# Ledger of designs, part 73: designed miniproteins, single chains

Each design is a single chain, and the fold is of that chain. pLDDT is the mean over its residues in the fold that is shown.

## One batch from the design tools (miniprotein)

Design m2688
Fold by ESMFold2-Fast:
Structure m2688 (fold): chain A 60 residues (1-60)
Amino acid sequence: GPKLARAVEDYIAEKEDELTLIEGTELLVLEEVDEEHYLVRVVGSDIEGLVPKSKLEFLS
């Protein structure tokens, strides 16, 4: 199933399919899309998008 993760730093979306993140935002990792990106959903919302893998820490 989806894994819980957290944004380790702020990130401003650079493309239309990416999410802007605030440090500490909790996310569900839905899928690995490519070598550099996860598809995530913001916890408690229906907001989904791509984020760079380097901006996330898995919480288990």
Scores: mean pLDDT 85

Design m2689
Fold by ESMFold2-Fast:
Parts: C-alpha cells; sequence; structure tokens
Structure m2689 (fold): chain A 90 residues (1-90)
C-alpha cells in the first residue's frame, strides 16, 4: 500500500523533472508525494483528501499542456496509488 504509493510519487517526480514539466506538473507531483507520506503515517482521512487534491492537480497539468502528458499521467497514477493506500489505512 504505502510503499507502492511512495514509489509511484517518486516516479512521477522523476518524470516531471526529466521531461521538463511546468509548474502544474511539479505541483501535481508534490501533492502526490504529500498524500503518500500521509498514508504511510496512517493518517487515512488526510491522505485520502490529499490524494483527491493530487488527482485534481494532475488533471490540471494534463489540461494546461505545460507538462508532458506522460509525466502528468504518472502524477495521476501516483494520486490513485496514494488513495488506495489511504483506504487500506482505514
Amino acid sequence: GAERARRAAEAARAAVEAGGGGPAGRAAAEAAERAAELAAEGRALEALMAAGVAAVAAGAALASGDTPEEAARAALDAAQAAAEAALEAL
């Protein structure tokens, strides 16, 4: 659960950095990392809310076009993994 979410967030950050992602992509990757950290701490409700914020940020990155689609999708996948980890912590 939480370990998978952390790995997904790390991969999303790496994809944004390597792909030359814009501010929207960076914000999405950071939000996904925060959600994964909260899930790892067992803060299930806060992690679920943070994962929702990360998913919205990833959607904005996809819509903005300032971040490569693959990097923005990686951030969305990381947000989903964090939400799954949060649900496991309930």
Scores: mean pLDDT 81

Design m2690
Fold by ESMFold2-Fast:
Structure m2690 (fold): chain A 70 residues (1-70)
Amino acid sequence: SVEEIKKEILELIKEYQKTMESIDADYQARLAAGEDPAAVKAERDAQGIEVSLKFSEKRKKLYEELEKAK
C-alpha cells in the first residue's frame, strides 16, 4: 500500500542518518586515537559516498513504487 511504502521511505531516511552518524563517530574516535588523519579521512569519505549512493538508489526505487501504487 501507499502507507507501507511511505513507512519504508521514512525508515530508509532514519537508517541513512544513523549510518552517517556512526561513520562520523568512528572517524572522530580514530582521529582521537592518533591514527593517520589523511588515511582516516579518505576511508570516511569513501564510506560516506558508498552509503549515499546506496541510499539514493533505494530512495529512487521506493519513490517509483509509490507513484505506481497511486
Scores: mean pLDDT 86

Design m2691
Fold by ESMFold2-Fast:
Structure m2691 (fold): chain A 79 residues (1-79)
Amino acid sequence: DEARRRAEEAIREAEIALEAAKKALQTHGSTPESEAYLKKAEEYLEKAKRAYEEGDYETAFRYAQLAKQYALRAITLIP
């Protein structure tokens, strides 16, 4: 259904953002703040995937969006 597809797309976007953040921190170095936001992104992405597996697509979408936002924030906090 539409909710499932939206959750799947949001998780994919969060995974892409997280990989971009990991690469940025590896390339330019990290700060304690950037590492903290990267960790939050990883935690929320795992929560999103768990909710998706349980069929809770609305929660999965919400957590995936948070994961993406935290990953993008981590990039803005590199040195």
Scores: mean pLDDT 89

Design m2692
Fold by ESMFold2-Fast:
Structure m2692 (fold): chain A 59 residues (1-59)
Amino acid sequence: SEIEKALANLEKIDPEAAKITREALELYKQGKVEEAKKLIDEADAMSKAATHELLKLLE
């Protein structure tokens, strides 16, 4: 799928961001589309430092 291709690319660059994106995909599957989309966009746009802050939110 399109998401799988994006995740493969992201994982090569930033595996931490890829993990957060997988979490967002699960939210999407649960019908929390807005939350999932926001988290995916943030993971894609942000650096590793910002990814760390997102991980803290998941804890």
Scores: mean pLDDT 68

Design m2693
Fold by ESMFold2-Fast:
Structure m2693 (fold): chain A 68 residues (1-68)
Amino acid sequence: MSLDEIIEEIVREVEEALAAGASPEEVQRLFLKRLAEVAADPSVSQEELDEILVRASKRVRELLARAA
């Protein structure tokens, strides 16, 4: 799976949770759970994990700001 695919899946799941009425705290837990799953994958390098964290967290913050 590409970095863009991983980021898009995380963002889509966050958007779906927000549309279903999830709280910001629930969205944050979902996001952290997904990052932990990516970090636990031995095929993902530290450099790739850092890029996913930066890019996905930026997009999730933008979604939360729009929902607030």
Scores: mean pLDDT 80

Design m2694
Fold by ESMFold2-Fast:
Structure m2694 (fold): chain A 60 residues (1-60)
Amino acid sequence: TKVLVRATKDFKGKTPEELSVKKGDILEILELVDGENVLAKNLKTGEIGIVPKSVLEPLE
């Protein structure tokens, strides 16, 4: 089962490893990186990167 989340606000990645998202984007969580960050795929763009949990909300 996929773990899907929604971006609650815009986030712009500051490093090549970070994923930029727009408010309302749906992401699939691929891996937990640490207590504050996840590795996710943006289903709109197909891009993969690290995004803060603080900008995401559960969808399922």
Scores: mean pLDDT 81

Design m2695
Fold by ESMFold2-Fast:
Structure m2695 (fold): chain A 62 residues (1-62)
Amino acid sequence: SMAHVQAIQQAAAYVLSRKDEIKSEEDREKLVKEAAKILKEGGIPEEEAETIAKTIVEGLAS
């Protein structure tokens, strides 16, 4: 759905805005949790949101 696409775009934008703040594995985990929260607020189920969030962080913050 368009709402899911918008949620993914918002999560990606958030990760890109915060990627330079990643100094540790704990910082990466916090970023994944925040991205997953954005995705869940956009209507994506929790398990799928966590998987997508991890993929976004690995792709955009490394």
Scores: mean pLDDT 81

Design m2696
Fold by ESMFold2-Fast:
Structure m2696 (fold): chain A 113 residues (1-113)
Amino acid sequence: MKELEEEIKKDPKNSQAYLELGNEYYEKKDYEKAIEYYQKAIELKETGAAYLNLGNAYYELKEYEKAIEYYEKAIELDKGLAAEAYRNIAKAYEKLGKNEEAEKYYEKAKAAE
């Protein structure tokens, strides 16, 4: 974390350093800080990985509809993330009580493997 903060001070446009700092806050379960840094990473460079991680942070905050929106953006930018993102969308729909939608996304995840 301290090394990433120093890297950002030297290059405040380093999208990868913001993404990694967001991941460190996510591991500490500081999801609000993780979201802040993932959003900064996305502002500098939009990547599927950053949107996937942003979705994961919103999921942990129980903001399931926002999580689904960001997982869909992750798939749009990077089809290689489709299997993981579809599984996460399915889990979010289960949390929302939308079991029929969840089942459809688990099927999509299997097809994307």
Scores: mean pLDDT 88

Design m2697
Fold by ESMFold2-Fast:
Structure m2697 (fold): chain A 59 residues (1-59)
Amino acid sequence: MLVEKGEEALKKGDYEKAVEYYRKALERDPRNTRAAQGLVRALVEAGREEEAEREARAA
């Protein structure tokens, strides 16, 4: 459910909301690969490149 909300926010161009939903999904399940990939994408779209690279390396 949280991953789906993140994907919806991403499609609407609400990248900061997408980041929040994906982070919350990872707090619930740290091994959720879809949430991790979504978080990296949302951070890139939000212009937060350093955070995106850091999250990609942590996964």
Scores: mean pLDDT 80

Design m2698
Fold by ESMFold2-Fast:
Structure m2698 (fold): chain A 55 residues (1-55)
Amino acid sequence: MTREELLAYARELLADPSKTRNQVIFELVKRLLEDGYSIEEANRIAAEIYRELQA
């Protein structure tokens, strides 16, 4: 998955007002794990993407 594809997915998750911060991060981590990232790397990338979209 490209960074742009991940950002688009994160924006879709954030567009749902019923989702909490933790749920958005969890879904991003899950997607990254499916792409073959380690759990440590997936958590780091998900947190970075989430912070970028909080601006």
Scores: mean pLDDT 79

Design m2699
Fold by ESMFold2-Fast:
Structure m2699 (fold): chain A 90 residues (1-90)
Amino acid sequence: TDNIIQIFDTLINQIQQINPSVYPQIQEIYDRYRPRIQRSSINDQRRLSTRMLNDMMSIINRNDPNNTQGITIINQTRGQIISIIDDAQA
């Protein structure tokens, strides 16, 4: 669970540096989801993490559609989170 939050904290720092125009909206999404993810079961963490990352992707697609770096990093983060959760359930 702490590993998941550390990965998300890294994602937010990367978005701040790479996509600064969308960073405030991405941070607002993370602030909304973070406490719920921290308090949730592993299955709920998967669901909430996926929803949060989809909301972040929506912001980038609407506000910075030509900057693919943010989208790539979110997709990489999604893969890391799924791997950690699947390993924890195995």
Scores: mean pLDDT 83

Design m2700
Fold by ESMFold2-Fast:
Order: structure tokens, then sequence, then C-alpha cells
Structure m2700 (fold): chain A 74 residues (1-74)
């Protein structure tokens, strides 16, 4: 749960940065949040069916790729 809690905290920080108009910082924090969520999913792999685990990884990997691309353009 610690990794998921860290991901949630990073996401809240990203929302705060966005509200302050700091788009780049918000994107960086969102990327870190997705990366921590991916680590949390991997740590809890045994709690998921193989299909749900793979679907979750694919969704998180798409989010990571999206924010990496966004940061390259900022």
Amino acid sequence: MELLEEAERLFKEAVEALREGNLKEAAELALKAYEKAREALEAHREEFSPEDYEAGLAQLDRGIEHYKKLLEEL
C-alpha cells in the first residue's frame, strides 16, 4: 500500500501544481505518480487475475508514455 499511497500523494501534488499554472511541474509529478502506481500494481500482482494484471500494466504504461511525450514537447 505504501507505493499506492505515494502515487496518490504525487497525484495530489500534480493537481496543486496545475492549479498554480505550473504545467511542466504538474506533468512531471503526474509521470512520477503513474510510475509509482505501476510499482504498486507489480507489488500486488498475486491479487489480480493474469488478464486484469496485464490490462492494468498496459493502462499505466500508456499513461507513462503520454506524460513522457508531453514533457518532451514542453
Scores: mean pLDDT 81

Design m2701
Fold by ESMFold2-Fast:
Structure m2701 (fold): chain A 76 residues (1-76)
Amino acid sequence: GLAEFFRLGAEIVEAIRAGDYERARELVEELVRKGLITEEAGRRILEVIDKAEAGEMSREEAVREVERLLQEGFTG
């Protein structure tokens, strides 16, 4: 539900800030599996995480984009 969506979203943000990109991906996949975000939003968020890991995007820029995509993709 909504509370779980916010909890998982916060954990994704913390994982990205910590540089724990594998943890961030696992949490995004969990949001998609639980139907809390659309598959399209999950795919776009994973692309942002990949860019951050590759150094093509700062962690804070990635956090801002992920927060935007989570809001757009939320199914509740």
Scores: mean pLDDT 90

Design m2702
Fold by ESMFold2-Fast:
Formats: C-alpha cells, sequence, structure tokens
Structure m2702 (fold): chain A 95 residues (1-95)
C-alpha cells in the first residue's frame, strides 16, 4: 500500500501538473490555479489514505473533478491534457 500510494501520488501529480501548464500556456490562469490546488489537495489525500478502499475513493473523486474541469475547458489542448489525466486516474483505479 505504501508503494502504491507513492506511485499513485507521483502519477497524478505529473498528470495534473501537465494540465496546469497547458492551461497557463492557453492564458487560462484561473483554471491553472484551480488545477494546481487540486493537485496539492489530491496528493495529500492519496498519501493520507490508510486503506486501498480510501485510496480508490480519492482517485474516483479526483477523476470526477478532473472530468468536470475538462468539460469547462474551451481550449482543445487543455481538454486533451485533462483527458490524459482522467485516463491516468482510471488506470490506477482499475489496477
Amino acid sequence: LEAERREAAALVAAALAKAAEAARAAGMDELAAELDALRAATVAAILAAKTREELLAVLRETADRVAELRDRAPDLEVQQTLTMAVITLAVLIST
């Protein structure tokens, strides 16, 4: 579980960081800040998970939030980076 938490935290952090970077490049500073805040909160929650069930719950909640942000993003590149983040979360949930 410790190794699983660290791996999940690293992969989610990287995916959300890429999305935030794409949002900043597109001039969507508010979305970028929201993604940076989500990344920090999600990483903390993943590392705080005491069971696999708690870890999966955090990943599912984060996937739903990322999907919501993707649907609000007008820029195609930002939408694509958020879609990749959702896929990353889905893979972690299914593994």
Scores: mean pLDDT 82

Design m2703
Fold by ESMFold2-Fast:
Structure m2703 (fold): chain A 71 residues (1-71)
Amino acid sequence: SLSIEEKFEELLKKFKEGEKEGVIVVESEEDFEKAVKLLEEEGFKFFTENEEEKVKYFKKGDNYRVAVVLK
């Protein structure tokens, strides 16, 4: 299993390779909060959430989208 930092680095690599959408799946509230902070530090902004599914959606500019999912 990848750490949250490793998942985030893979996400950034995929964006550099031309992807515009990504997903980070986490299994704890602590890692959920950590993923959110990492995204905000990179300039992603909270966009919307689904509280029932425990998913927060982030965007950067008009093109980049990330879902952070708590299992």
Scores: mean pLDDT 84

Design m2704
Fold by ESMFold2-Fast:
Structure m2704 (fold): chain A 60 residues (1-60)
Amino acid sequence: LIKEAEELRKKGEEAKEQGNYKKAGELYLKGSQLYYQAGDFKKAEELLKKSEEELKKARE
């Protein structure tokens, strides 16, 4: 779970750097869900906030 969440976070960062905000937000959301399942609530909250930010940018 934690390793999978870290991979999703990394892919989200890469998508964000490429300007693909929708993909970045979706990847961050998935990573947040996995951190939450693993009990890492702080990292889950951090990725959830990043997901919301990137998805908002994708709609502009």
Scores: mean pLDDT 81

Design m2705
Fold by ESMFold2-Fast:
Structure m2705 (fold): chain A 60 residues (1-60)
Amino acid sequence: KEEEIERREEEARREGERRARELAEHASKKEPHIAASVEGVAKAGAYADAEIARRRAEKE
């Protein structure tokens, strides 16, 4: 049970990070100058965290 929850959290984290990375890559193609900024990186992290939180709430 605990292992299943951990697996889902790991999967959600991976998927959130993958999507955030895809979005960052897409944004970087439009404005590489801005995408390379600290804000661009912070936004990707925030998106991954939001995805993890959403998955947690769904399973709760």
Scores: mean pLDDT 65

Design m2706
Fold by ESMFold2-Fast:
Structure m2706 (fold): chain A 59 residues (1-59)
Amino acid sequence: MELYRAIKDYTGKTPLELTLKKGDIVKVLEELGDHYVVGESLKTGKRGIVPKSVLEKIE
């Protein structure tokens, strides 16, 4: 299971982007090129685009 943790707060700038708080757990659903993923927040159930730079793989 591909689980990541937000290493900092991130506010989505478009409706397609996910907003995260530091420590939020994200399930990665799809990779969008080298810099972005489609993720699902386990806290909120919301899905959206997230920069890989704000995520750290945990399992």
Scores: mean pLDDT 81

Design m2707
Fold by ESMFold2-Fast:
Structure m2707 (fold): chain A 68 residues (1-68)
Amino acid sequence: MSAEEQREALRREIREAVELAETSESVAKKVGAIMLLLGALEEARRLGDEELAREAEEALRRAKEAMK
């Protein structure tokens, strides 16, 4: 997988995870979504993609708010 393909995959994962965190009634699924977003943030930072990392941080903030 190229860095560009991985960036596209991460962007999709971030979108799916934040939607799951915001719409799911299950605490276990919300926790799973937060873990996915943490992994996506680490991967974005590893790739040096500052914009993607920022998107992951914002998604993680939204997912954490959905846990309240």
Scores: mean pLDDT 81

Design m2708
Fold by ESMFold2-Fast:
Structure m2708 (fold): chain A 74 residues (1-74)
Amino acid sequence: MEKVKEAAEKGAKKILIIGGSPDDPELVQAITAAQQYGLEVYVLDPSIKRDFAGAKVVKSPEEIESFDAVIEIG
C-alpha cells in the first residue's frame, strides 16, 4: 500500500484510515501494511462496533489526540 509506505518513511507513528468499508480488501491490506511498518493504526468507521483486523476503531477523530498521517481508501 503506497500511501502507508510514504507515511512510514516520513516518520509517522499514528495513522488514521478513512473511506474504506469492512468488506473492502484494500482496508485489510492497508491495516496489515501499516502494522508491518510498526505503525499504530486507527480506522474511522461508525458502522464497525469492535477492533478490526488489529486496528482500533474510532467513531470520531476527537477520540484520539492526533494523527501523524491520514490514509484514504477508495
Scores: mean pLDDT 71

Design m2709
Fold by ESMFold2-Fast:
Structure m2709 (fold): chain A 81 residues (1-81)
Amino acid sequence: MKYYEEGLKYLEEKKYEKAVEYAKKAIAEDPNFADAYYLLAVALIYLGKGKEAAEYVEKVEELGGPSDENREKLKEIIEKL
């Protein structure tokens, strides 16, 4: 979870490329971590990479969606962006 939490922090700071970097590190540590793919997709959308983000959104759905807790936390961050 450490890489995921750092990725959320970078997203909140509007450091989207670092958020992508740390989301990818979280995925490398746990390839089934749906919340990390969701973070990656959101950061990519803010970088204008919507097509690439769509592939990761599909992966999130494949894994059963993000957790309710992390969905709400990410939603709060997005609302502040």
Scores: mean pLDDT 80

Design m2710
Fold by ESMFold2-Fast:
Structure m2710 (fold): chain A 66 residues (1-66)
Amino acid sequence: SAEERIAEILERVLGLPREVARRAARALLEMDERGQETVLELLKKYGGFSEEQVEEIRRLIEEAKK
């Protein structure tokens, strides 16, 4: 699922425990579009995420809406 793929990216990049990464991924998916973009900007600036990883998460968010 999109949630599990986002959780895996968060676990890998931030070193979060899998359960925490899943909860974070779910929270991100439940946010409105403005909240989601704010989080993606924070992940890029402070989370150590590459532009490619941020775009992958953005794509997964869009996939989850369908």
Scores: mean pLDDT 85

Design m2711
Fold by ESMFold2-Fast:
Structure m2711 (fold): chain A 74 residues (1-74)
Amino acid sequence: SAKKAVEYAKKAVEAARKGDVEKAQEYLKKALEELAKAGAHQEVVDSLKAGLKFKQPENLVRLAEGIARLAESL
């Protein structure tokens, strides 16, 4: 659901800010799965998923914020 996507995105931000890149990526993957289930367009989900390859914490935080904004619009 959209609410679950936001919650996983928040957990991803927390993990990324702690320097836990692996855990941040796990939460981002779960956020993207919930975003897709909430009805987000597949091309948008795939574009956001491509961002997972940029493992710098700042990039993971930015990706999580993008997921949360999109989820809040659903």
Scores: mean pLDDT 83

Design m2712
Fold by ESMFold2-Fast:
Structure m2712 (fold): chain A 74 residues (1-74)
Amino acid sequence: SKEEEILRKVEAIGQALTAGNFEEAVKLIEDLLKEYPGDEFVIRVAKQVLLVLEQHGAPEDVIERAKKAIEEAK
């Protein structure tokens, strides 16, 4: 189901963040936002991921990619 697929991908994003793999985390949110444009839950998850990236000092290009993906998913 859509819900199960989203939750599976959110789990993968969490694993990437825990591993410090910020490039993988941003790629996963870009893919998720593209697959489910306008989905409020997915946008909230992406915004939370952006906050984590900023708090942990992810590279500026990774942060910019996350911001653009969120903006485009409105």
Scores: mean pLDDT 85

Design m2713
Fold by ESMFold2-Fast:
Structure m2713 (fold): chain A 92 residues (1-92)
Amino acid sequence: RLEELIERAIALLEELLAAFEAGDLERAAELDEELARVLGELLAGLPPELREALLAAEAAARAAAAGLPELEALRTVVAGLRAALEAVRAAL
């Protein structure tokens, strides 16, 4: 279900940030690949309006992270994507 994909994406975002903060870049890369896969499945299943909202929120989070130090940029993107995913789940 879409709700299960959203929960998995949120969990992967938290695991990705934790791996990066721990300096486990190999694990962070694995989690990033899995997150991309889960987000791809989610986007394919979402109604057009929610898909556009999620993509717009991702773009906004990346724009907000631009020019920030690497870890601060990642925290900014993770926080923005998590908020967007929770909003999409509430709209389902």
Scores: mean pLDDT 84

Design m2714
Fold by ESMFold2-Fast:
Structure m2714 (fold): chain A 58 residues (1-58)
Amino acid sequence: ADELRAEVQRVVEEGRRLALVVPPEEAIRRTTEALVALGVPEEDARRVAQRVVDEALR
């Protein structure tokens, strides 16, 4: 029943890796799109993507 949680976590991990190889703006965009595809509201997806990318670049 927690399949969505596991998929969100995979997208977050991919976003973290992506932040190391593409510009931050592109990593945020791609991570946001992937989260929205999983059914996460766009505003929440964008907030999560921003946080993931910011943490990866610290």
Scores: mean pLDDT 81

Design m2715
Fold by ESMFold2-Fast:
Structure m2715 (fold): chain A 80 residues (1-80)
Amino acid sequence: SEEEIKKIEKELMIKEVVRGLLTAAQSFLEDVIARLKADPNADPALLAQYEADLAQTSRDIAEVDREIEKLKEKLNELKK
C-alpha cells in the first residue's frame, strides 16, 4: 500500500542518515589511527582502543547496510 511505502521510505531515510554518521566516525578513526601508527611515541593502549572503536564502527556500518538492503528489497516488492 501507499502508506506502507511511505513508512519504509521514512525508515530508509533515517538509516541513510545513521550510515552517514557512522561513515564520518569511521573516517575520523582511520585518520587518528594512521597518525598514531606514524608516531613511535604513541600510547599503545590508546592505539588499541581506537582500533577496537574502528572495528565496532565497521560492524555497525555492516549492520546498517544489511538493514538498508532489506528495506530496499521490501520497497521494490511493494512497487510491483
Scores: mean pLDDT 90

Design m2716
Fold by ESMFold2-Fast:
Structure m2716 (fold): chain A 68 residues (1-68)
Amino acid sequence: SDLEKAKEYLKKAITALKEGNFDEAISYAQKAIDYAKKSGTPEGDKLARLAEALKQVAEIEKGKEVKF
């Protein structure tokens, strides 16, 4: 399902972030956001927010502009 794909990509984003692969973490976090939103569920909305927070952390670590 879209929700399960969101969870898989979020897990990959977390792993990439831990390994210092910030571009991969950002890419996987974006995929997690996209699938989470596509799920149309409250659990998906929560996963999207978690993935967006992870993406912001990865962007900070890479030295990219932080969303306000």
Scores: mean pLDDT 82

Design m2717
Fold by ESMFold2-Fast:
Structure m2717 (fold): chain A 62 residues (1-62)
Amino acid sequence: MDNVIAAAKILNEKYGDLSLMSEEEAIQRAKEGSKEIAEKLGVSEETALRAAVEAARILTGV
């Protein structure tokens, strides 16, 4: 949960309000931002990608 919340914050700061995007677009932004999220959180790229995709799904209402 903590990584998902942190990823949501980073994505919102970088790309703006993801809730205004389609789920597919938000997931694409999550994939693009996953390396930066990994670096900022000090986690693996795999962990960051999973957290970012989950954050995108939550923000778009899935």
Scores: mean pLDDT 79

Design m2718
Fold by ESMFold2-Fast:
Structure m2718 (fold): chain A 85 residues (1-85)
Amino acid sequence: MVVEVRAVFETREKAEAFAERAKWFAEILGLKIEVKIEGNTVYLRAEFPSLEQAELVADALRELARSIGAEKVEVKLLPAEVVLP
């Protein structure tokens, strides 16, 4: 399972703060996370072995983004491999 997060912030400073906190969160969980910042928008991608873990982390990242002041947060759960739906 892949978790993709797109969070839009009012300022680049807030976007960078979210990206840094997300990296620390991933490090605590022993996960690899990809982070990309484009202007005031942060894109995150992390891969999980199970749907349950993906859902828990997706909820945590959404709450983290909102606590920092995200204007918009979109979270997607996607298959990590080419499999039937």
Scores: mean pLDDT 77

Design m2720
Fold by ESMFold2-Fast:
Formats: structure tokens, C-alpha cells, sequence
Structure m2720 (fold): chain A 68 residues (1-68)
């Protein structure tokens, strides 16, 4: 979900921490579903971010995929 305000670097870092914690605490069966949900959300917000923040989201998504 996108808001009128763009996400700051600190917001993106906080969201990444939440996503990692959610994947790590989930059951193996739930990890794929949780990852897919975060992938959809990241894809939805990416066009509304600066190029630097888009690159950071792609890096964070790769980290989430590695944890799942």
C-alpha cells in the first residue's frame, strides 16, 4: 500500500527488519506465502520511490528470498 509521502531510508530499513523477523519466525510452510506477500508489496511501492531506494528494496528482497 502506497501513501502520499515517500518512504525514507529509515522507513525502508524498519520494514526490512519486520519482513525478516516475520519470515524467520514463520513455519516452513508459511515462509513461501509470507515471501510472496512481501514481494507483491515491494513491487507495488517501488515505482513511487527514488532510484536509490528502489535499488535498496531490490537488495532487501534478495535477502528475504535467501531467508525463505
Amino acid sequence: MIKVEKLSLADIETLHGVALAEIRRSSPEERAQILARWEEWYAAIAPHLSPENQALLEQYLAELRAEA
Scores: mean pLDDT 74

Design m2721
Fold by ESMFold2-Fast:
Structure m2721 (fold): chain A 117 residues (1-117)
Amino acid sequence: MKERLARLEIRVETAPPGEEVDKVVITFTATDVENGEKRELVRIEFDGKGLTGEQVADRLGRLFDRMRALLDAGYLTKEELEAAVKEVFPDRAKVTFNNVVRIERVPGYYKIIEEEE
């Protein structure tokens, strides 16, 4: 597997608190520390129908808490992330992975493990 050292940005697009949410999109973007290349690692799309922005924020908080716990334990696999998403939004979520099998926490950065050699 290929390894890349990166800075990780997680962005969330959702409705303001108190408004009904149609869709929520979470994007994980890695910035390679050697060449500055940015790429999307993970896209998570949720159906927010019937949920307010505050209810979505609560569920997202639980998802991010679980992800932080896994990363603090060493790494987060694509299977663990998909399971965490399905737990928080059962039957409402689609997860897309772009050549990433594991994200490892290292001091100051993240190590991105790709499927290639």
Scores: mean pLDDT 77

Design m2722
Fold by ESMFold2-Fast:
Structure m2722 (fold): chain A 86 residues (1-86)
Amino acid sequence: MEEIRELAERALRAAEAGDVEALARALVEGRRRALELLGRPLSEEEAAAETAALAAELSKMSAEERVEVARHAAEVLLHAAELAEA
């Protein structure tokens, strides 16, 4: 739970700072942790590929769009953590 919360906060801060690479890494890392809790972990190769693809997509977005992506991702990650603890 706490690691997922920390990754969600890290994603929001990266989005606010305009650090697209840090945002992509935080989002993919959070997703990987959430999937581990649900019994479906990502491989290192899958995580690396998702990070690169997400960074490319985020770089095309406005700063406001990146912040909204980070907020939505944070909600999804926290919800996944809650489901895993239920």
Scores: mean pLDDT 77

Design m2723
Fold by ESMFold2-Fast:
Structure m2723 (fold): chain A 61 residues (1-61)
Amino acid sequence: MSIEEVIEEALKELEEAGVSEEIREGFRQYAESLKADVEAGRLSEESAANAIRQVLKEILA
């Protein structure tokens, strides 16, 4: 799964869970920063996807 697909799925899960727009916007900005690091070669797609999934779990807990 591409980093874009991981971000889209995570945002959809947050919306379906009724998470506030403020938290969803913060999550989106964080995820986009990880995507930028992947594009710059500073981070692997796997590491970025794992970080996104970890934060998603923490928000949904």
Scores: mean pLDDT 83

Design m2725
Fold by ESMFold2-Fast:
Structure m2725 (fold): chain A 63 residues (1-63)
Amino acid sequence: MVEYRLEVGPTAEEVAAGIRRLREAAEVHEIRVETDLETGVTVVRALAEPSAALAEVAERVEL
């Protein structure tokens, strides 16, 4: 599995839309939402098998 990251707006509606976009692209696991309190940037992170559909909507993180 690899991690995908999607930057979203900080509102609950924008977070929910981001999660829905990831779930529509592929089966995702371990969904986490984090917000940088200083900058207000919110990121949705998820673990998934490598997917071209996910790569179109989110950044793949290779460790």
Scores: mean pLDDT 79

